# Ledger of designs, part 76: designed miniproteins, single chains, continued (4)

Each design is a single chain, and the fold is of that chain. pLDDT is the mean over its residues in the fold that is shown.

## One batch from the design tools (miniprotein)

Design m14623
Fold by ESMFold2-Fast:
Structure m14623 (fold): chain A 99 residues (1-99)
Amino acid sequence: SEARREARQRILEEVRARHPEALPEAEELLRLLEELFELLAAGEPEEKLEELRERMVERVRRMLELMGLAPEEVERAVAEFRATLEAGIATLRKEGVSP
């Protein structure tokens, strides 16, 4: 999708400008997000989605640590991200994934 590619570039430009130290982790997170959409579109089983979710959570944790967040703030943000990601996957499964 052109729109997803443009959104990815805008996010990476923002990270590069504000937190260049987190750029590699942000790039990997966005790559994993695209992989998630591909798995959802292919109707892959929950076990594959769970593995990918954990990889994304690890990237978010590392990114927040590089941005200088305190350990307690990192854990809270990671928990919120996990909940948001699980809710988003459930919604996409009900509505279908846009290519």
Scores: mean pLDDT 79

Design m14624
Fold by ESMFold2-Fast:
Structure m14624 (fold): chain A 81 residues (1-81)
Amino acid sequence: SLEGIVELLEKAVKYYEEGKKSEAARFITAAMIEAVGALIEDPDNEKVKKVLELVRKAAQSIEEGNIDEARKLTEEAKKLV
């Protein structure tokens, strides 16, 4: 579900804030897999496309160490679900 993808993003941000980078990376990977799966099932769904875009941007922000941006992107995804 899209709500489940957002929950995985929230967990990733939380673990990253706690310095648990490996755990954060696992949750980001799970969110990305779920988002891609949702897009495969409904390739014309604009909401799914937007959520996947936000997941990708949040993943990049975490990789760059930008926790504030990752949190902001996660909140934007939460508003869509």
Scores: mean pLDDT 83

Design m14625
Fold by ESMFold2-Fast:
Structure m14625 (fold): chain A 75 residues (1-75)
Amino acid sequence: MEKVEKAIKLLEEVIEDEEDRKEAETMIQANIARAEKVRKLSPEEKLWIRYNTLISVAAEKKKRDAVKEAQKILG
């Protein structure tokens, strides 16, 4: 759990533009809402959706070093 939260914080910090951060948060909430149509998610499952969504956004924004560092925090 603590490692996932550290990786999330790092990924959020490298998405510098406020509009990009708002779009990422919208995407995270949409992914959570979609999953919760099937069943209620645990707090841990919500953190993993947040992490996976942020890794995708950071990769699209060419933040490759941050993606690699976040992955190393988990492994």
Scores: mean pLDDT 81

Design m14626
Fold by ESMFold2-Fast:
Structure m14626 (fold): chain A 83 residues (1-83)
Amino acid sequence: TREKIEELGRETIERLEEIARENRGELAAQDYVALHEARRAVELALEDLERGARVLRRIAQSAQNPEMAEVLEEAARRIEELA
């Protein structure tokens, strides 16, 4: 379980970083904050799956880029399924 959460977290952050690279110069400051907060939320999920997933969903709601929001919501859903 922990290993799967770490792998899912790494995959999620890599996808968010790729979206940020593809939208370089066009991404809102809030989306860079969302990427940073997502890293912390993944770490939180390793201690508390439900809380980590809840934080990821909240970050998704604050994201301005729809691709980033979708990736964050998908990550939250997948983490909840592991609980």
Scores: mean pLDDT 80

Design m14627
Fold by ESMFold2-Fast:
Structure m14627 (fold): chain A 69 residues (1-69)
Amino acid sequence: SALEQIYQAGYEAGKAATEAGQSEMESILRGGKAGEALAEQLGLDRRVGYIAGTIGAQRAYLEVKAAKK
């Protein structure tokens, strides 16, 4: 679905930011912005894209941090 694509875009952006050493907030923001941009391209509400992107980025952040512990 379109929401799964947006979530995945946010996940990938958040993972890249977290692996680059950015903070949790920076990783989440990056994921939100990626989701927002993809939502606009797909003709969806940018706010929905931002939320779905932040959820993906949060998941990526937790996974990267768990792997380091």
Scores: mean pLDDT 85

Design m14628
Fold by ESMFold2-Fast:
Structure m14628 (fold): chain A 92 residues (1-92)
Amino acid sequence: DRETIERNRALALATLEAMAELLPEEVARRAREAVERAAEALLAGDYAAAEEVARRLEAEVGAELEAAVAKIAADPEKAKEVLERARERVEE
């Protein structure tokens, strides 16, 4: 479903924006590029390509992303900001 893919893309990008201060710029940039490429692959129906993008991101920067996500998840105010940013992005 296109709407589900777009909503998940928006949530992922909003999460990365909230984590920007916790991540090296290069790591944040690679994660954003991977989210965009995975979303494009899913919208094209290419699940294998989307899975490969996710696998490479996990191998390259998964540990840094996991640590940053854990910090955001532990902060209710930050988690709320992420959800609000994702909602705004979907409406644009």
Scores: mean pLDDT 75

Design m14629
Fold by ESMFold2-Fast:
Structure m14629 (fold): chain A 75 residues (1-75)
Amino acid sequence: EEEAEARLVAKYPWLRQAIRAVLPHATPEEQARWERVLALADEYADSVDPNAPLTPEEQALLERLWKRIEELRAR
């Protein structure tokens, strides 16, 4: 899932900003994982189409990521 998450982060700059904002509230394991995702997103920056519609799988992944971000942000 890290590559799929990285493609979403590369596609949506607002998602990168949201993850970075909640990163200090995440567990050390989650922080390390999301830092890898953010690094991978740089590899996909030139290959993602920001205007392409999301697949149902990508939409579900985005919803899961956003739910977790909101959980951490509420802290």
Scores: mean pLDDT 78

Design m14630
Fold by ESMFold2-Fast:
Structure m14630 (fold): chain A 87 residues (1-87)
Amino acid sequence: SEAEKKKIEEAAEEVAREDAEIIAKELGITDETEKEAIYEGLLAGYLEFAKLKEEGVDGKEALQKAIEVAEKKRAELLAKAAAEAAA
């Protein structure tokens, strides 16, 4: 249902926020743009995984696709930030 989807989205946002903070601390990342890219990447990946699992996609395939989505989103945000910093 729509209510269940919103609950999944809210849970993904909370988990992605916590995980991004942990990852940034572990890797010594202090740049706010890099921290934001980690968070947005994780969020996109977690949401894609939840979506694929709801669609009946195999867990391994869903995880691989989620990782691809997370990495692509992070790379896009970092590339955008680099371009803006160069302008």
Scores: mean pLDDT 85

Design m14631
Fold by ESMFold2-Fast:
Structure m14631 (fold): chain A 96 residues (1-96)
Amino acid sequence: MSVIQSARVLSGSDTKFTIEVTAAEDGTVRAVASKDGNPEKGKVLDEKQVKAGETATFEITAEKGYTGLVEVIGANGVRDVAGGGKSTAPPMAPPL
C-alpha cells in the first residue's frame, strides 16, 4: 500500500538535498538518516504531521556514509519511503 502520493528531490547531492513529499493519507512524515538505507534503523532528523494531499518539504543533511530518506507513516500504520539520492516517486495506481 502507498501512503506517498508524490515525492520529488528539488536540489542537492546524495548527502545534502531538499525533498518535497505529498502524502496520500493523514499521518506523519519523518526525515531519517540511515547507514544501510533502512528507515527503521535510522536517525530521525525531523518529523511533521500531515493531512491527505498535504506537501511537506525537508532539507536533509546526511553524514558521509548515511542515506537521507523520508518516511511517511499513515494513520493506519502503513509506511512508505522516498529519497536517498536517486530515488524515484513510488508507483501510484489510479483508483479502480
Scores: mean pLDDT 68

Design m14632
Fold by ESMFold2-Fast:
Structure m14632 (fold): chain A 80 residues (1-80)
Amino acid sequence: MAKEILEKEYEEAKKLGLDELVELLEEAEKLSKEELREGLYRLAEERGLPLEKVENLKSKAELIAAYVQLTMARRAEAAA
């Protein structure tokens, strides 16, 4: 299930020509669960988001999805 969710995100990103999103997904996949969680804590704290949301993420796919979403949001805010 978790793997299928991540695979779907890859397929959607490729279909939309979002090369940056695909690259970010591949980079996140190479990180360990611990590294992803650490990065998510930093992103959540920086944005004032509740850390409990990060603590409740258990699978690597969920951690990758959250990490990618928060990183993309951070980049969008920097561009705005």
Scores: mean pLDDT 70

Design m14633
Fold by ESMFold2-Fast:
Structure m14633 (fold): chain A 87 residues (1-87)
Amino acid sequence: DEANKVLQEKLAEMERYLEELEKHSETEEFRKYAEQVRELIDEVERAYKRDVVAGAELAEKKLEEVRKIYEEAKRLYEEMKRQEELE
């Protein structure tokens, strides 16, 4: 119910990070980040389908990992955007 809605919102946030990384997957580094995020999303989906409580706990931990991965990629993303604005 509401717990499932919160879980879905976290999964949607993780998927948005994945989509942003996939837009730049032509670079090896972004591709690696996208693969890592995809695996984390898959782990959360498997866990919550087996046990919603365990899935919710895992979702919170894995979302933190996804955010850290995205923060690393974000610096590259912002540098690329700055270069695009100059070009």
Scores: mean pLDDT 77

Design m14634
Fold by ESMFold2-Fast:
Structure m14634 (fold): chain A 112 residues (1-112)
Amino acid sequence: GAAEEEIREASKELIKAAKNGDAEATREAGKKVVEAVKKTDDPEVIREALEDLKKAGVIALKNGDAESTRAAGEALIEVAKIAEEKGILPKLEAELEEGIARLIIGVANAVS
């Protein structure tokens, strides 16, 4: 559907922005992923969005881009919470995704 296409497009924008060190574009693409995830109950697409957010966060972190790393990590926390609320992620899996996001953000803050 339209929401699933919005997630795929926003995830591509997110990864591209993270690779380019574009913190503003990373933040905006992350927000688009969050908003599109709210519109779908497709567990496969939401799980793919979580993986793409983690990938973007790791790319930004490896590049020393603390702002893009925080943007991707914050969006990952929001998507994990939405996925738990929708019953797509069990509580433990949602807590693990949030823990990964917090670790990524924490490392970015420590090296800034």
Scores: mean pLDDT 88

Design m14635
Fold by ESMFold2-Fast:
Structure m14635 (fold): chain A 60 residues (1-60)
Amino acid sequence: HMEEAERELARDESLFEQTKKLLEQAYKKGIITKEQYDITLKVGERLLERRRAALEARVA
């Protein structure tokens, strides 16, 4: 049970790292605003936080 959840979290973390790099490039090129950049990062962080909390809830 833990293996699958850990694999999903690792995949999501890897994807988010790639997304952060793309967002940084888009911001530097002026494709997105500072506000859009900040909001998108916040949303991604909250999603990962919820996944970690869900794993902790199942274990604890």
Scores: mean pLDDT 77

Design m14636
Fold by ESMFold2-Fast:
Structure m14636 (fold): chain A 86 residues (1-86)
Amino acid sequence: METRKEIEENNSEEEIIEEGEKLMLKLGIATKKEIKELKEKDYEVFLQLALEIIAMVKNKEEDELIVDIIKARIERVKEALKEKEK
């Protein structure tokens, strides 16, 4: 099974971001607009979300579980970003 660390060691940040975007769109986790906003507001958090989704897919987690977990993380990120703007 591939871990987040193994994914980071074997892939560039650009490859991780691109694969994460493709998976988020394929699984219906986020829209193209939401992905763009997340990358513009917090690139490092988006990189971590991309690593997590890639790791879950490589570990053969159920698609429904991946969707639920990553959507919940995106919601927390949006809340944290909104708090920083206040």
Scores: mean pLDDT 76

Design m14637
Fold by ESMFold2-Fast:
Structure m14637 (fold): chain A 82 residues (1-82)
Amino acid sequence: VKVSVPPVLIPSEAAGAYAKAVQSKSAEEAREHAEKLVEILKDDPEAALVALETAAEDIRRNGGPEEVIKALEEKAREVRER
């Protein structure tokens, strides 16, 4: 039976994917976890966009890997351009 329920902004899986994206050591890892985050938050693409942009900025401010930042920014762009 298919039932529509209100989406949650931060389900446990989304929080996990966000943390893994922020902790990624390579562009490939960041892209994979960012894709998971967007999929989990498919009913709220604005939340996904904000999360990806915030993660990229937090990594940049903390001097994290540029490749990870770029991967997250690319995914955010894809979400924006839909």
Scores: mean pLDDT 71

Design m14638
Fold by ESMFold2-Fast:
Structure m14638 (fold): chain A 70 residues (1-70)
Amino acid sequence: MELRTKGSSSKSVENGKTIVKSTSEYEVAGADEEQRENLRRAAESESKGHSNRLEVVEQSQKESDKVFKE
């Protein structure tokens, strides 16, 4: 059984701001169905933590936009 992690990142420019999003994906090679299911659950908990971090970055960008509209 083997767990491989693969990351991807994307950059976009919106309204003169650079928005960076990063994601991590997990691959399982040479594992049976039960092992894949167990690893998938572990990967889901890790990806949830990563997703929360990206959400904080996006929220800080939106907060700065609110200040500008005053």
Scores: mean pLDDT 51

Design m14639
Fold by ESMFold2-Fast:
Order: structure tokens, then C-alpha cells, then sequence
Structure m14639 (fold): chain A 85 residues (1-85)
């Protein structure tokens, strides 16, 4: 549904700003939402890997890595929008 798409995009974009505990819960919800949206299993695994990388980069506390994390989250959210069409 459009609500599921909006929810998964919101979660992905917010990953760099989450605590590690919040990010793990969000990643589990993202995986479930992507499957409900009909995203192929191979793409779900790839997208989840990118989201985890964004979280890991943000956790370094380095401003450059946080910038890369936000950029990766935006690109991942865009990929989700294209795959659901």
C-alpha cells in the first residue's frame, strides 16, 4: 500500500539519526515492509545491507561518515520507490 511505502521510506531516511537499538528495530520493520510491498528477496537483502551500512557509518560520530550515511539512506529510499513501481 502507499502507507507501507511511505512508512518504509520514512524509516530508511531516519536510520542515521537513530540509536543502535532503534535502528535494529527499524531494520526489522523495513525488511517486513519491503516483503509486503512485493520487493524481490535479492533486492530486500541488498537494501537491508545498505541500510545497515548507513547505520554503521552514522555510529562512528565522524561528520564525514554521518554525511555519507545520510546520502546512502536517501539513495536507498529512492531505490525502494523505483522498485515498488
Amino acid sequence: TQEDLDRVVELILNIPDMSPEEAEKAIEEIRELLRRLGVPEEDVDLLVSQVRLAGDLAQTGNSGHIGLARGLARRTAESVRHLVK
Scores: mean pLDDT 86

Design m14640
Fold by ESMFold2-Fast:
Structure m14640 (fold): chain A 80 residues (1-80)
Amino acid sequence: MEEVVERLREAGERTIELLRKVGDEDNAKAAEESTKGAVELGRASEELGEVALRGAEQNLETAERLLREKEEKEREEEEE
Protein backbone atom coordinates (compact mmCIF):
# COMPACT_ATOMS: atom_id res chain seq x y z
CA MET A 1 0.00 0.00 0.00
CA GLU A 2 2.58 2.63 1.06
CA GLU A 3 4.96 1.42 -1.70
CA VAL A 4 2.34 1.97 -4.44
CA VAL A 5 1.55 5.45 -3.06
CA GLU A 6 5.27 6.33 -3.02
CA ARG A 7 5.75 5.13 -6.62
CA LEU A 8 2.67 7.10 -7.73
CA ARG A 9 4.05 10.27 -6.12
CA GLU A 10 7.52 9.76 -7.64
CA ALA A 11 6.16 9.08 -11.15
CA GLY A 12 3.88 12.11 -10.92
CA GLU A 13 6.63 14.44 -9.64
CA ARG A 14 8.98 13.33 -12.43
CA THR A 15 6.26 13.75 -15.08
CA ILE A 16 5.57 17.29 -13.82
CA GLU A 17 9.31 18.15 -13.92
CA LEU A 18 9.70 16.82 -17.48
CA LEU A 19 6.59 18.63 -18.74
CA ARG A 20 7.88 21.89 -17.23
CA LYS A 21 11.25 21.35 -18.97
CA VAL A 22 9.35 20.86 -22.26
CA GLY A 23 7.50 24.14 -21.54
CA ASP A 24 4.06 22.53 -21.27
CA GLU A 25 2.79 24.34 -18.16
CA ASP A 26 -0.88 23.41 -18.72
CA ASN A 27 -0.12 19.68 -18.86
CA ALA A 28 2.23 20.05 -15.87
CA LYS A 29 -0.66 21.53 -13.84
CA ALA A 30 -2.97 18.74 -15.03
CA ALA A 31 -0.32 16.19 -13.97
CA GLU A 32 -0.18 17.77 -10.46
CA GLU A 33 -3.96 17.32 -10.05
CA SER A 34 -3.86 13.81 -11.55
CA THR A 35 -1.02 12.80 -9.19
CA LYS A 36 -2.99 13.95 -6.12
CA GLY A 37 -6.00 11.92 -7.27
CA ALA A 38 -3.90 8.84 -8.04
CA VAL A 39 -2.24 8.99 -4.58
CA GLU A 40 -5.67 9.12 -2.90
CA LEU A 41 -6.83 6.14 -5.00
CA GLY A 42 -3.70 4.21 -3.97
CA ARG A 43 -4.39 4.98 -0.30
CA ALA A 44 -8.02 3.80 -0.62
CA SER A 45 -7.40 0.66 -2.73
CA GLU A 46 -4.31 -1.27 -3.80
CA GLU A 47 -6.10 -2.51 -6.97
CA LEU A 48 -7.05 1.03 -8.03
CA GLY A 49 -3.57 2.17 -7.02
CA GLU A 50 -2.04 -0.41 -9.39
CA VAL A 51 -4.30 0.75 -12.24
CA ALA A 52 -3.41 4.39 -11.50
CA LEU A 53 0.30 3.47 -11.37
CA ARG A 54 0.13 1.94 -14.87
CA GLY A 55 -1.45 5.17 -16.13
CA ALA A 56 1.18 7.26 -14.33
CA GLU A 57 3.98 5.18 -15.90
CA GLN A 58 2.45 5.70 -19.37
CA ASN A 59 2.24 9.47 -18.73
CA LEU A 60 5.88 9.49 -17.58
CA GLU A 61 6.94 7.64 -20.76
CA THR A 62 5.04 10.21 -22.86
CA ALA A 63 6.70 13.12 -21.01
CA GLU A 64 10.14 11.51 -21.53
CA ARG A 65 9.39 11.14 -25.26
CA LEU A 66 8.29 14.80 -25.52
CA LEU A 67 11.52 15.98 -23.86
CA ARG A 68 13.59 13.73 -26.16
CA GLU A 69 11.83 15.14 -29.24
CA LYS A 70 12.52 18.69 -28.04
CA GLU A 71 16.21 17.90 -27.44
CA GLU A 72 16.50 16.23 -30.88
CA LYS A 73 15.04 19.31 -32.61
CA GLU A 74 17.46 21.60 -30.75
CA ARG A 75 20.43 19.38 -31.71
CA GLU A 76 19.34 19.27 -35.37
CA GLU A 77 19.14 23.08 -35.50
CA GLU A 78 22.63 23.43 -33.94
CA GLU A 79 24.20 20.88 -36.31
CA GLU A 80 22.99 22.79 -39.36
Scores: mean pLDDT 78

Design m14641
Fold by ESMFold2-Fast:
Structure m14641 (fold): chain A 107 residues (1-107)
Amino acid sequence: LEEGSTEEENIERGKELFKEVSKLSEEELKKKIKELIEKAKKENNVVAEYFFKLAQRYLEEGKVELARLYFTLGLIYLEFPGDLGAARGVIEEFLEKYPELKLPFEV
């Protein structure tokens, strides 16, 4: 996607992606994380790889909601590198659904 998207369109993209990731089972999420870590490595996308590895760690700790958050952020950086609006949309949707969960502000 290389069209000149507005900030609102980019935010909406992030929200939609998080909603789709929220529909994945824990087993589907685990499988996709492993596949996308390998894809990010092949593409030398160190930011996406970092987020997918963080998602894997949270999933192993039983923190499924945080795993979904960081997995979706990894998808943004893999598919739409530099799309900070989409990353913001993911975070806003997460905070709206899980306001009681503490977010690490640095990843």
Scores: mean pLDDT 78

Design m14642
Fold by ESMFold2-Fast:
Structure m14642 (fold): chain A 63 residues (1-63)
Amino acid sequence: MADTIAQLEDLLRDLEKRREKLKKEIEKNPDDEALKKELERVERDIEILRREIERLREELERR
């Protein structure tokens, strides 16, 4: 599908699943700073994607 928004939404869902997996791993290994840093990175990527999706939706509405 050539729909950029749909592809970004799929990536967002994948990142949200990764975030949940990282949270579970951190619960098992709370002293693992690398996992905590990966979680923070994934959470930032999720925020960036959400903002980009919102911007693209607005552009499509305005054209």
Scores: mean pLDDT 80

Design m14643
Fold by ESMFold2-Fast:
Structure m14643 (fold): chain A 115 residues (1-115)
Amino acid sequence: MTKEEFKAKVDEVLRDVRSGAEVVEIKIEGNKLTVKLRTPDGVERTYEIEASKENLEKIAEAIRLVAQAGADDLVLVYYTETPEEKEAFQAHVDEVRAALAALGRRLGGVYFIEL
């Protein structure tokens, strides 16, 4: 799987879950993650994502937290290819945390997926 295909699939899964899709199944086998979702209109979608076990475990945890998140909780997922990108995103997380606190909201989770 290319980095672009990986990001696109993860972003699509997270978008569906944030839009109210039910997580039917999350399964990790070796270097493959299978996610089965049911959309609010009853359509079932299956996604297969290939990555390192570490990245797959982070993605699976992020999906579970997004699915369990209340209206006051935000889960952030960042893709990083360089240490400089990771540092920039860490600075951004601190700004987001402060902004959310001002609105009575919180960060439920933050995930850095190293590509």
Scores: mean pLDDT 84

Design m14644
Fold by ESMFold2-Fast:
Structure m14644 (fold): chain A 83 residues (1-83)
Amino acid sequence: SAQDAAVAAALAVIDSLSASEALKEELRRAFLEYVELLRNNASPKDIAEAAERLRELILQVKDEAEREALIQAADAVDNAFAK
């Protein structure tokens, strides 16, 4: 599905980062939690909190191009889950 493809692409971007393994693991966990909330139609509050956690982790990626790639991947996931 388009959703599964977008999620797989975002995970691949995370794996390709020059960031620490600790940050990559936090990004993967926060991203998968965010995706699970979207799939389960969780409350707007829970979705917003997960999105904020993911955003804060993305901002810890110091490479500008890698950070932009993560933002684009996250946007693609949001678009795939939007109606």
Scores: mean pLDDT 87

Design m14645
Fold by ESMFold2-Fast:
Structure m14645 (fold): chain A 73 residues (1-73)
Amino acid sequence: MNRAQTLINTGMRHTALGNFDLALSYFTSAADLLGSPELRDAAEAYAQAQKAGDGVAAREASLRLGQAVGDSL
């Protein structure tokens, strides 16, 4: 398993646990390794929406994050 994929998987696990700041740090590290500003921006938007408790924004940001992960891997 490559390092970027491992970081993304770890970030997703922290997201499931509600550790959004830690999840963001893992997604940011993966974005740096992949050279993907889109992944960084999507991860930041998702973390902010989840911390704000905005379910609509969180759903939309989750879709954007999934798309950015797929485009980067």
Scores: mean pLDDT 78

Design m14646
Fold by ESMFold2-Fast:
Structure m14646 (fold): chain A 84 residues (1-84)
Amino acid sequence: SLPEFRPPPELQAEFDAAMAAGDVEATTRIASRFVLDVAEHLYKLYKEGKLSKETAIEALRGLLAGVPDPETRARLEQLIKEIE
C-alpha cells in the first residue's frame, strides 16, 4: 500500500500564505517542491526494497499527471525510467 504524504506544517503555511496573496508563481514553486520531495522519497523506498516497482511507478505517474512545471515533470519522468 502507498504511504500517505502530507506537506510539513511549515510548507503548508507558506503555500496557504501564497494562495491568500494570489501569488501564482509562489504557489506553483511550493507545490512543485513538495511533489519533488514526495517523488524522491518514493524512489528511496523503492531502492531500499520497501516499495514495489509497480507501486512506485504508479505513484510517480499519479504525481506527474498533476504537475504543470516542466522541470519537475522531467525529474519525475527520469525517476520512472530509472525504476523501469
Scores: mean pLDDT 79

Design m14647
Fold by ESMFold2-Fast:
Structure m14647 (fold): chain A 67 residues (1-67)
Amino acid sequence: MKAKLASELTAVSIEAIGYYLETGDEKAYNRINELVKKAAEKLDTDIEEAKRLLERAREELERALRE
């Protein structure tokens, strides 16, 4: 469970960095990165909260990609 969540957080982080490098959209990048960091903090203490924060990070990334 934890390893899979960590892998998914890494994937979202890589995609967010790619988005930022291509667009320069610092505000969207900062929102996504904040959610990823919060999810990572919860991996050892609250798996359900980590999942919820990961879902929010994905939603923000998808929203940014739709522009």
Scores: mean pLDDT 80

Design m14648
Fold by ESMFold2-Fast:
Structure m14648 (fold): chain A 95 residues (1-95)
Amino acid sequence: SSMDQTLQQLEDLLGRIEILWLESYRHNFDKSKMEDLLRGLGEAVEVLKQVVDERPDYLDLLIRLAESFVRIAESKGYTDLAKRGRELLEELRSL
C-alpha cells in the first residue's frame, strides 16, 4: 500500500539519521556534520507528517532527536542551526 511505502521510506530515513548522528558524534558535532544531520531530520519530518497517526513512536523519537540537536547546537554556539532546529521542533510538536 502507499502507507506501507511511506512507512518504509520513513524507516530508511531514520536509519540514515542514526548513521549521521553517530558520524556527528565521532566528529565532536562539527558544524558541517550538524548541517547534514539537520537536513536528514527535516526530510524525516516531511515523511512523518503523512504517517504520524500510524507511528506516534516515531514522532516521539524525532522530538527527542530534535531536542538533543538544539541543545548541542546551542552548546557549540551554532546560533543558525539552533534556530532552525527549534523551528523543526515546533513543527514536530504541532503534529
Scores: mean pLDDT 90

Design m14649
Fold by ESMFold2-Fast:
Structure m14649 (fold): chain A 63 residues (1-63)
Amino acid sequence: MVEYIVTFKPGYTPSDVKDEIESLGGRVLLYLTSDRQAIVEVPEEKVDALRALPKVLSVEPVK
């Protein structure tokens, strides 16, 4: 599991994104305010699938 900061597209809530992240075998660790961002963890092999989600604008590693 690797941690990423995910920025959502406008019009989507953290709840909308949680279901999609869980479908990849990941989980939401923390919801950030404003900017529609969350810290999530997913398997490394699923990061490309995470970036391809229709509700996701960008994905950045937490380090």
Scores: mean pLDDT 76

Design m14650
Fold by ESMFold2-Fast:
Structure m14650 (fold): chain A 105 residues (1-105)
Amino acid sequence: VPVPVTPAAPEVLALLREGLAEFEARARERSTLSPEQLETVLAAITGSMTTAMELGASVDQVLEVGLEVIENLLKQGVISEEEAELFKELLRETFARLRERLAAL
């Protein structure tokens, strides 16, 4: 269904920001990376996603950006396959909950 994307709705941006904060909190609880490396990795993932949100990306596009950053970190050897799978799973879980909240608007 071809629907025009309206990327700048304040309520959507608020939910996206809350979702990113939840993702970061869960990653800090479950990741085995050092605190220094974890903060660097999270800054790369959530920073890129925040930039995409501010440039008007849709919810699905913001998720895709986060998943692409995780994949690039794996390819660069910054994180292991196990850590990449953890971050992807946490991000997908966060965005599944976000989609449910958006559907209730």
Scores: mean pLDDT 80

Design m14651
Fold by ESMFold2-Fast:
Structure m14651 (fold): chain A 92 residues (1-92)
Amino acid sequence: SAALLEEFKKNHSEAEQFVIEIAQRLAQAVAEKRTVPGLDEEETRRALEAAENGDALAALDLMERLAERHAPPEILPEVRELLEELRRQVEE
């Protein structure tokens, strides 16, 4: 729904939306146990391994890799800040 997309954008910055989208792609790869658009074979393998081991730091490393490869340059600094904040939350 266009209305749901507008509500989502109202409550989240473009960088926040991008981080959520990366997390959803990783979750989809894990749920389907296969490569999904935006992930290569190695990234898919690492996503499955991180999920099997409950390794949140390995999952964040993958999110950082995907951000560097796919984030538009204009939002990349904010995406990096959001991922660093998530890393601090996991490491505490």
Scores: mean pLDDT 79

Design m14652
Fold by ESMFold2-Fast:
Structure m14652 (fold): chain A 68 residues (1-68)
Amino acid sequence: SPVEEILREALRIFEESLAAGRSPDAAMLEAVDYALAQARRLGLPRADLVKVLGEVHARGDAARAAAA
């Protein structure tokens, strides 16, 4: 599924950004930017994009809480 592939890669980018020492907010923005670019390229339905962005934001929120 393109949605599952985009989500997998977005979360990988998020984790790599955190591992590189970026803040949770910066890591979230990298992952969101990737997801938006892929959604635009593939013509992803709005509902699928919202699902991907929701998962990325949830990971960002959890990482921000852990960093506090």
Scores: mean pLDDT 85

Design m14653
Fold by ESMFold2-Fast:
Structure m14653 (fold): chain A 70 residues (1-70)
Amino acid sequence: GAAEAERARWVGGAARLGELLALALERAYGPVTSASLELVSEDKVKITITTPAGTYVFELDLREAAELAG
């Protein structure tokens, strides 16, 4: 339905945010060695990015993650 289509769009936005975060962290801390995105609930996403400096975890509302991606 419409809500499922809207959620799918937000998942795409969250994936884009993950790519932007990985690029930003790579510029600050060196080459990203691992990047993953996990839907932890219907409305929440967890983005995990590993750099030589450490592992960074971002937990965000799915809609907010999509909005932050532009």
Scores: mean pLDDT 81

Design m14654
Fold by ESMFold2-Fast:
Structure m14654 (fold): chain A 87 residues (1-87)
Amino acid sequence: EEKRKEILDMVRRVRELAKTDPEAAAQAVIELLEKYPEDRGAIRTALLHLADSVPEEKRPLVGEALDAVMEGKPLDEVIEIIRKILE
């Protein structure tokens, strides 16, 4: 119960940050990946919120991160893709 609440709160935080600070939103997605890497549904939802907020030039990176998560690629590869959004 508490774990599920924390995951939902983290996804909600990404959504709210995405409206005003896409870099902070990307960092919040990395935190979600590090803490709950197996919750692909939550990660997918968070990445979709991030995609709506990043500049058009960075959207392919969000798509690449989403595909990597869905394909089961190593967490380190997914985090590296998201870190490129912060550059």
Scores: mean pLDDT 80

Design m14655
Fold by ESMFold2-Fast:
Structure m14655 (fold): chain A 86 residues (1-86)
Amino acid sequence: GLREEVEAAYERGVRAYREAVRALEEGDVEAAREHLRELERAIEELERLLRRAREEGDEETALEAEIQIGILLLMRGVLKRLLEKQ
């Protein structure tokens, strides 16, 4: 269902963030940039799912998607700052 799609997209975003951080710890800046792009794709997917939840009147799933988008945007901000230092 829509909620399961939201959860799956969020899990992909969190995984991309963790893989990007690991790549930076290993000195692999190129891999970190690739994982940042994966995180950005997960955010775009969650934004599409949020629009669908709102259109369907699924207020609970919409709220969950909004919170999860906020978390992934913070993760994106952290990665961009770390990459700027390279």
Scores: mean pLDDT 90

Design m14656
Fold by ESMFold2-Fast:
Structure m14656 (fold): chain A 77 residues (1-77)
Amino acid sequence: MKFKATVVLQHPDGSVTIREVTIEGAKDRDEAIEKATELAKSEVQKNGADRAAVGLEDGTVVIYDGKTGKVTVVPRP
């Protein structure tokens, strides 16, 4: 199963990078959330960002805070 996702990176200088990605290999929505969490962590580490938010096409958002290591999953309102 493949999920369309939007990655939003907040950089230490206050700039924001937005890009569209596809989450590969997720079997269901719960696995897509898990992979989105892994992607958010990877993007923060790779880019030296302060925070990453990964928005899934169903409206779920996974937020990873690079300073605290906290993961927040926001379900669609």
Scores: mean pLDDT 78

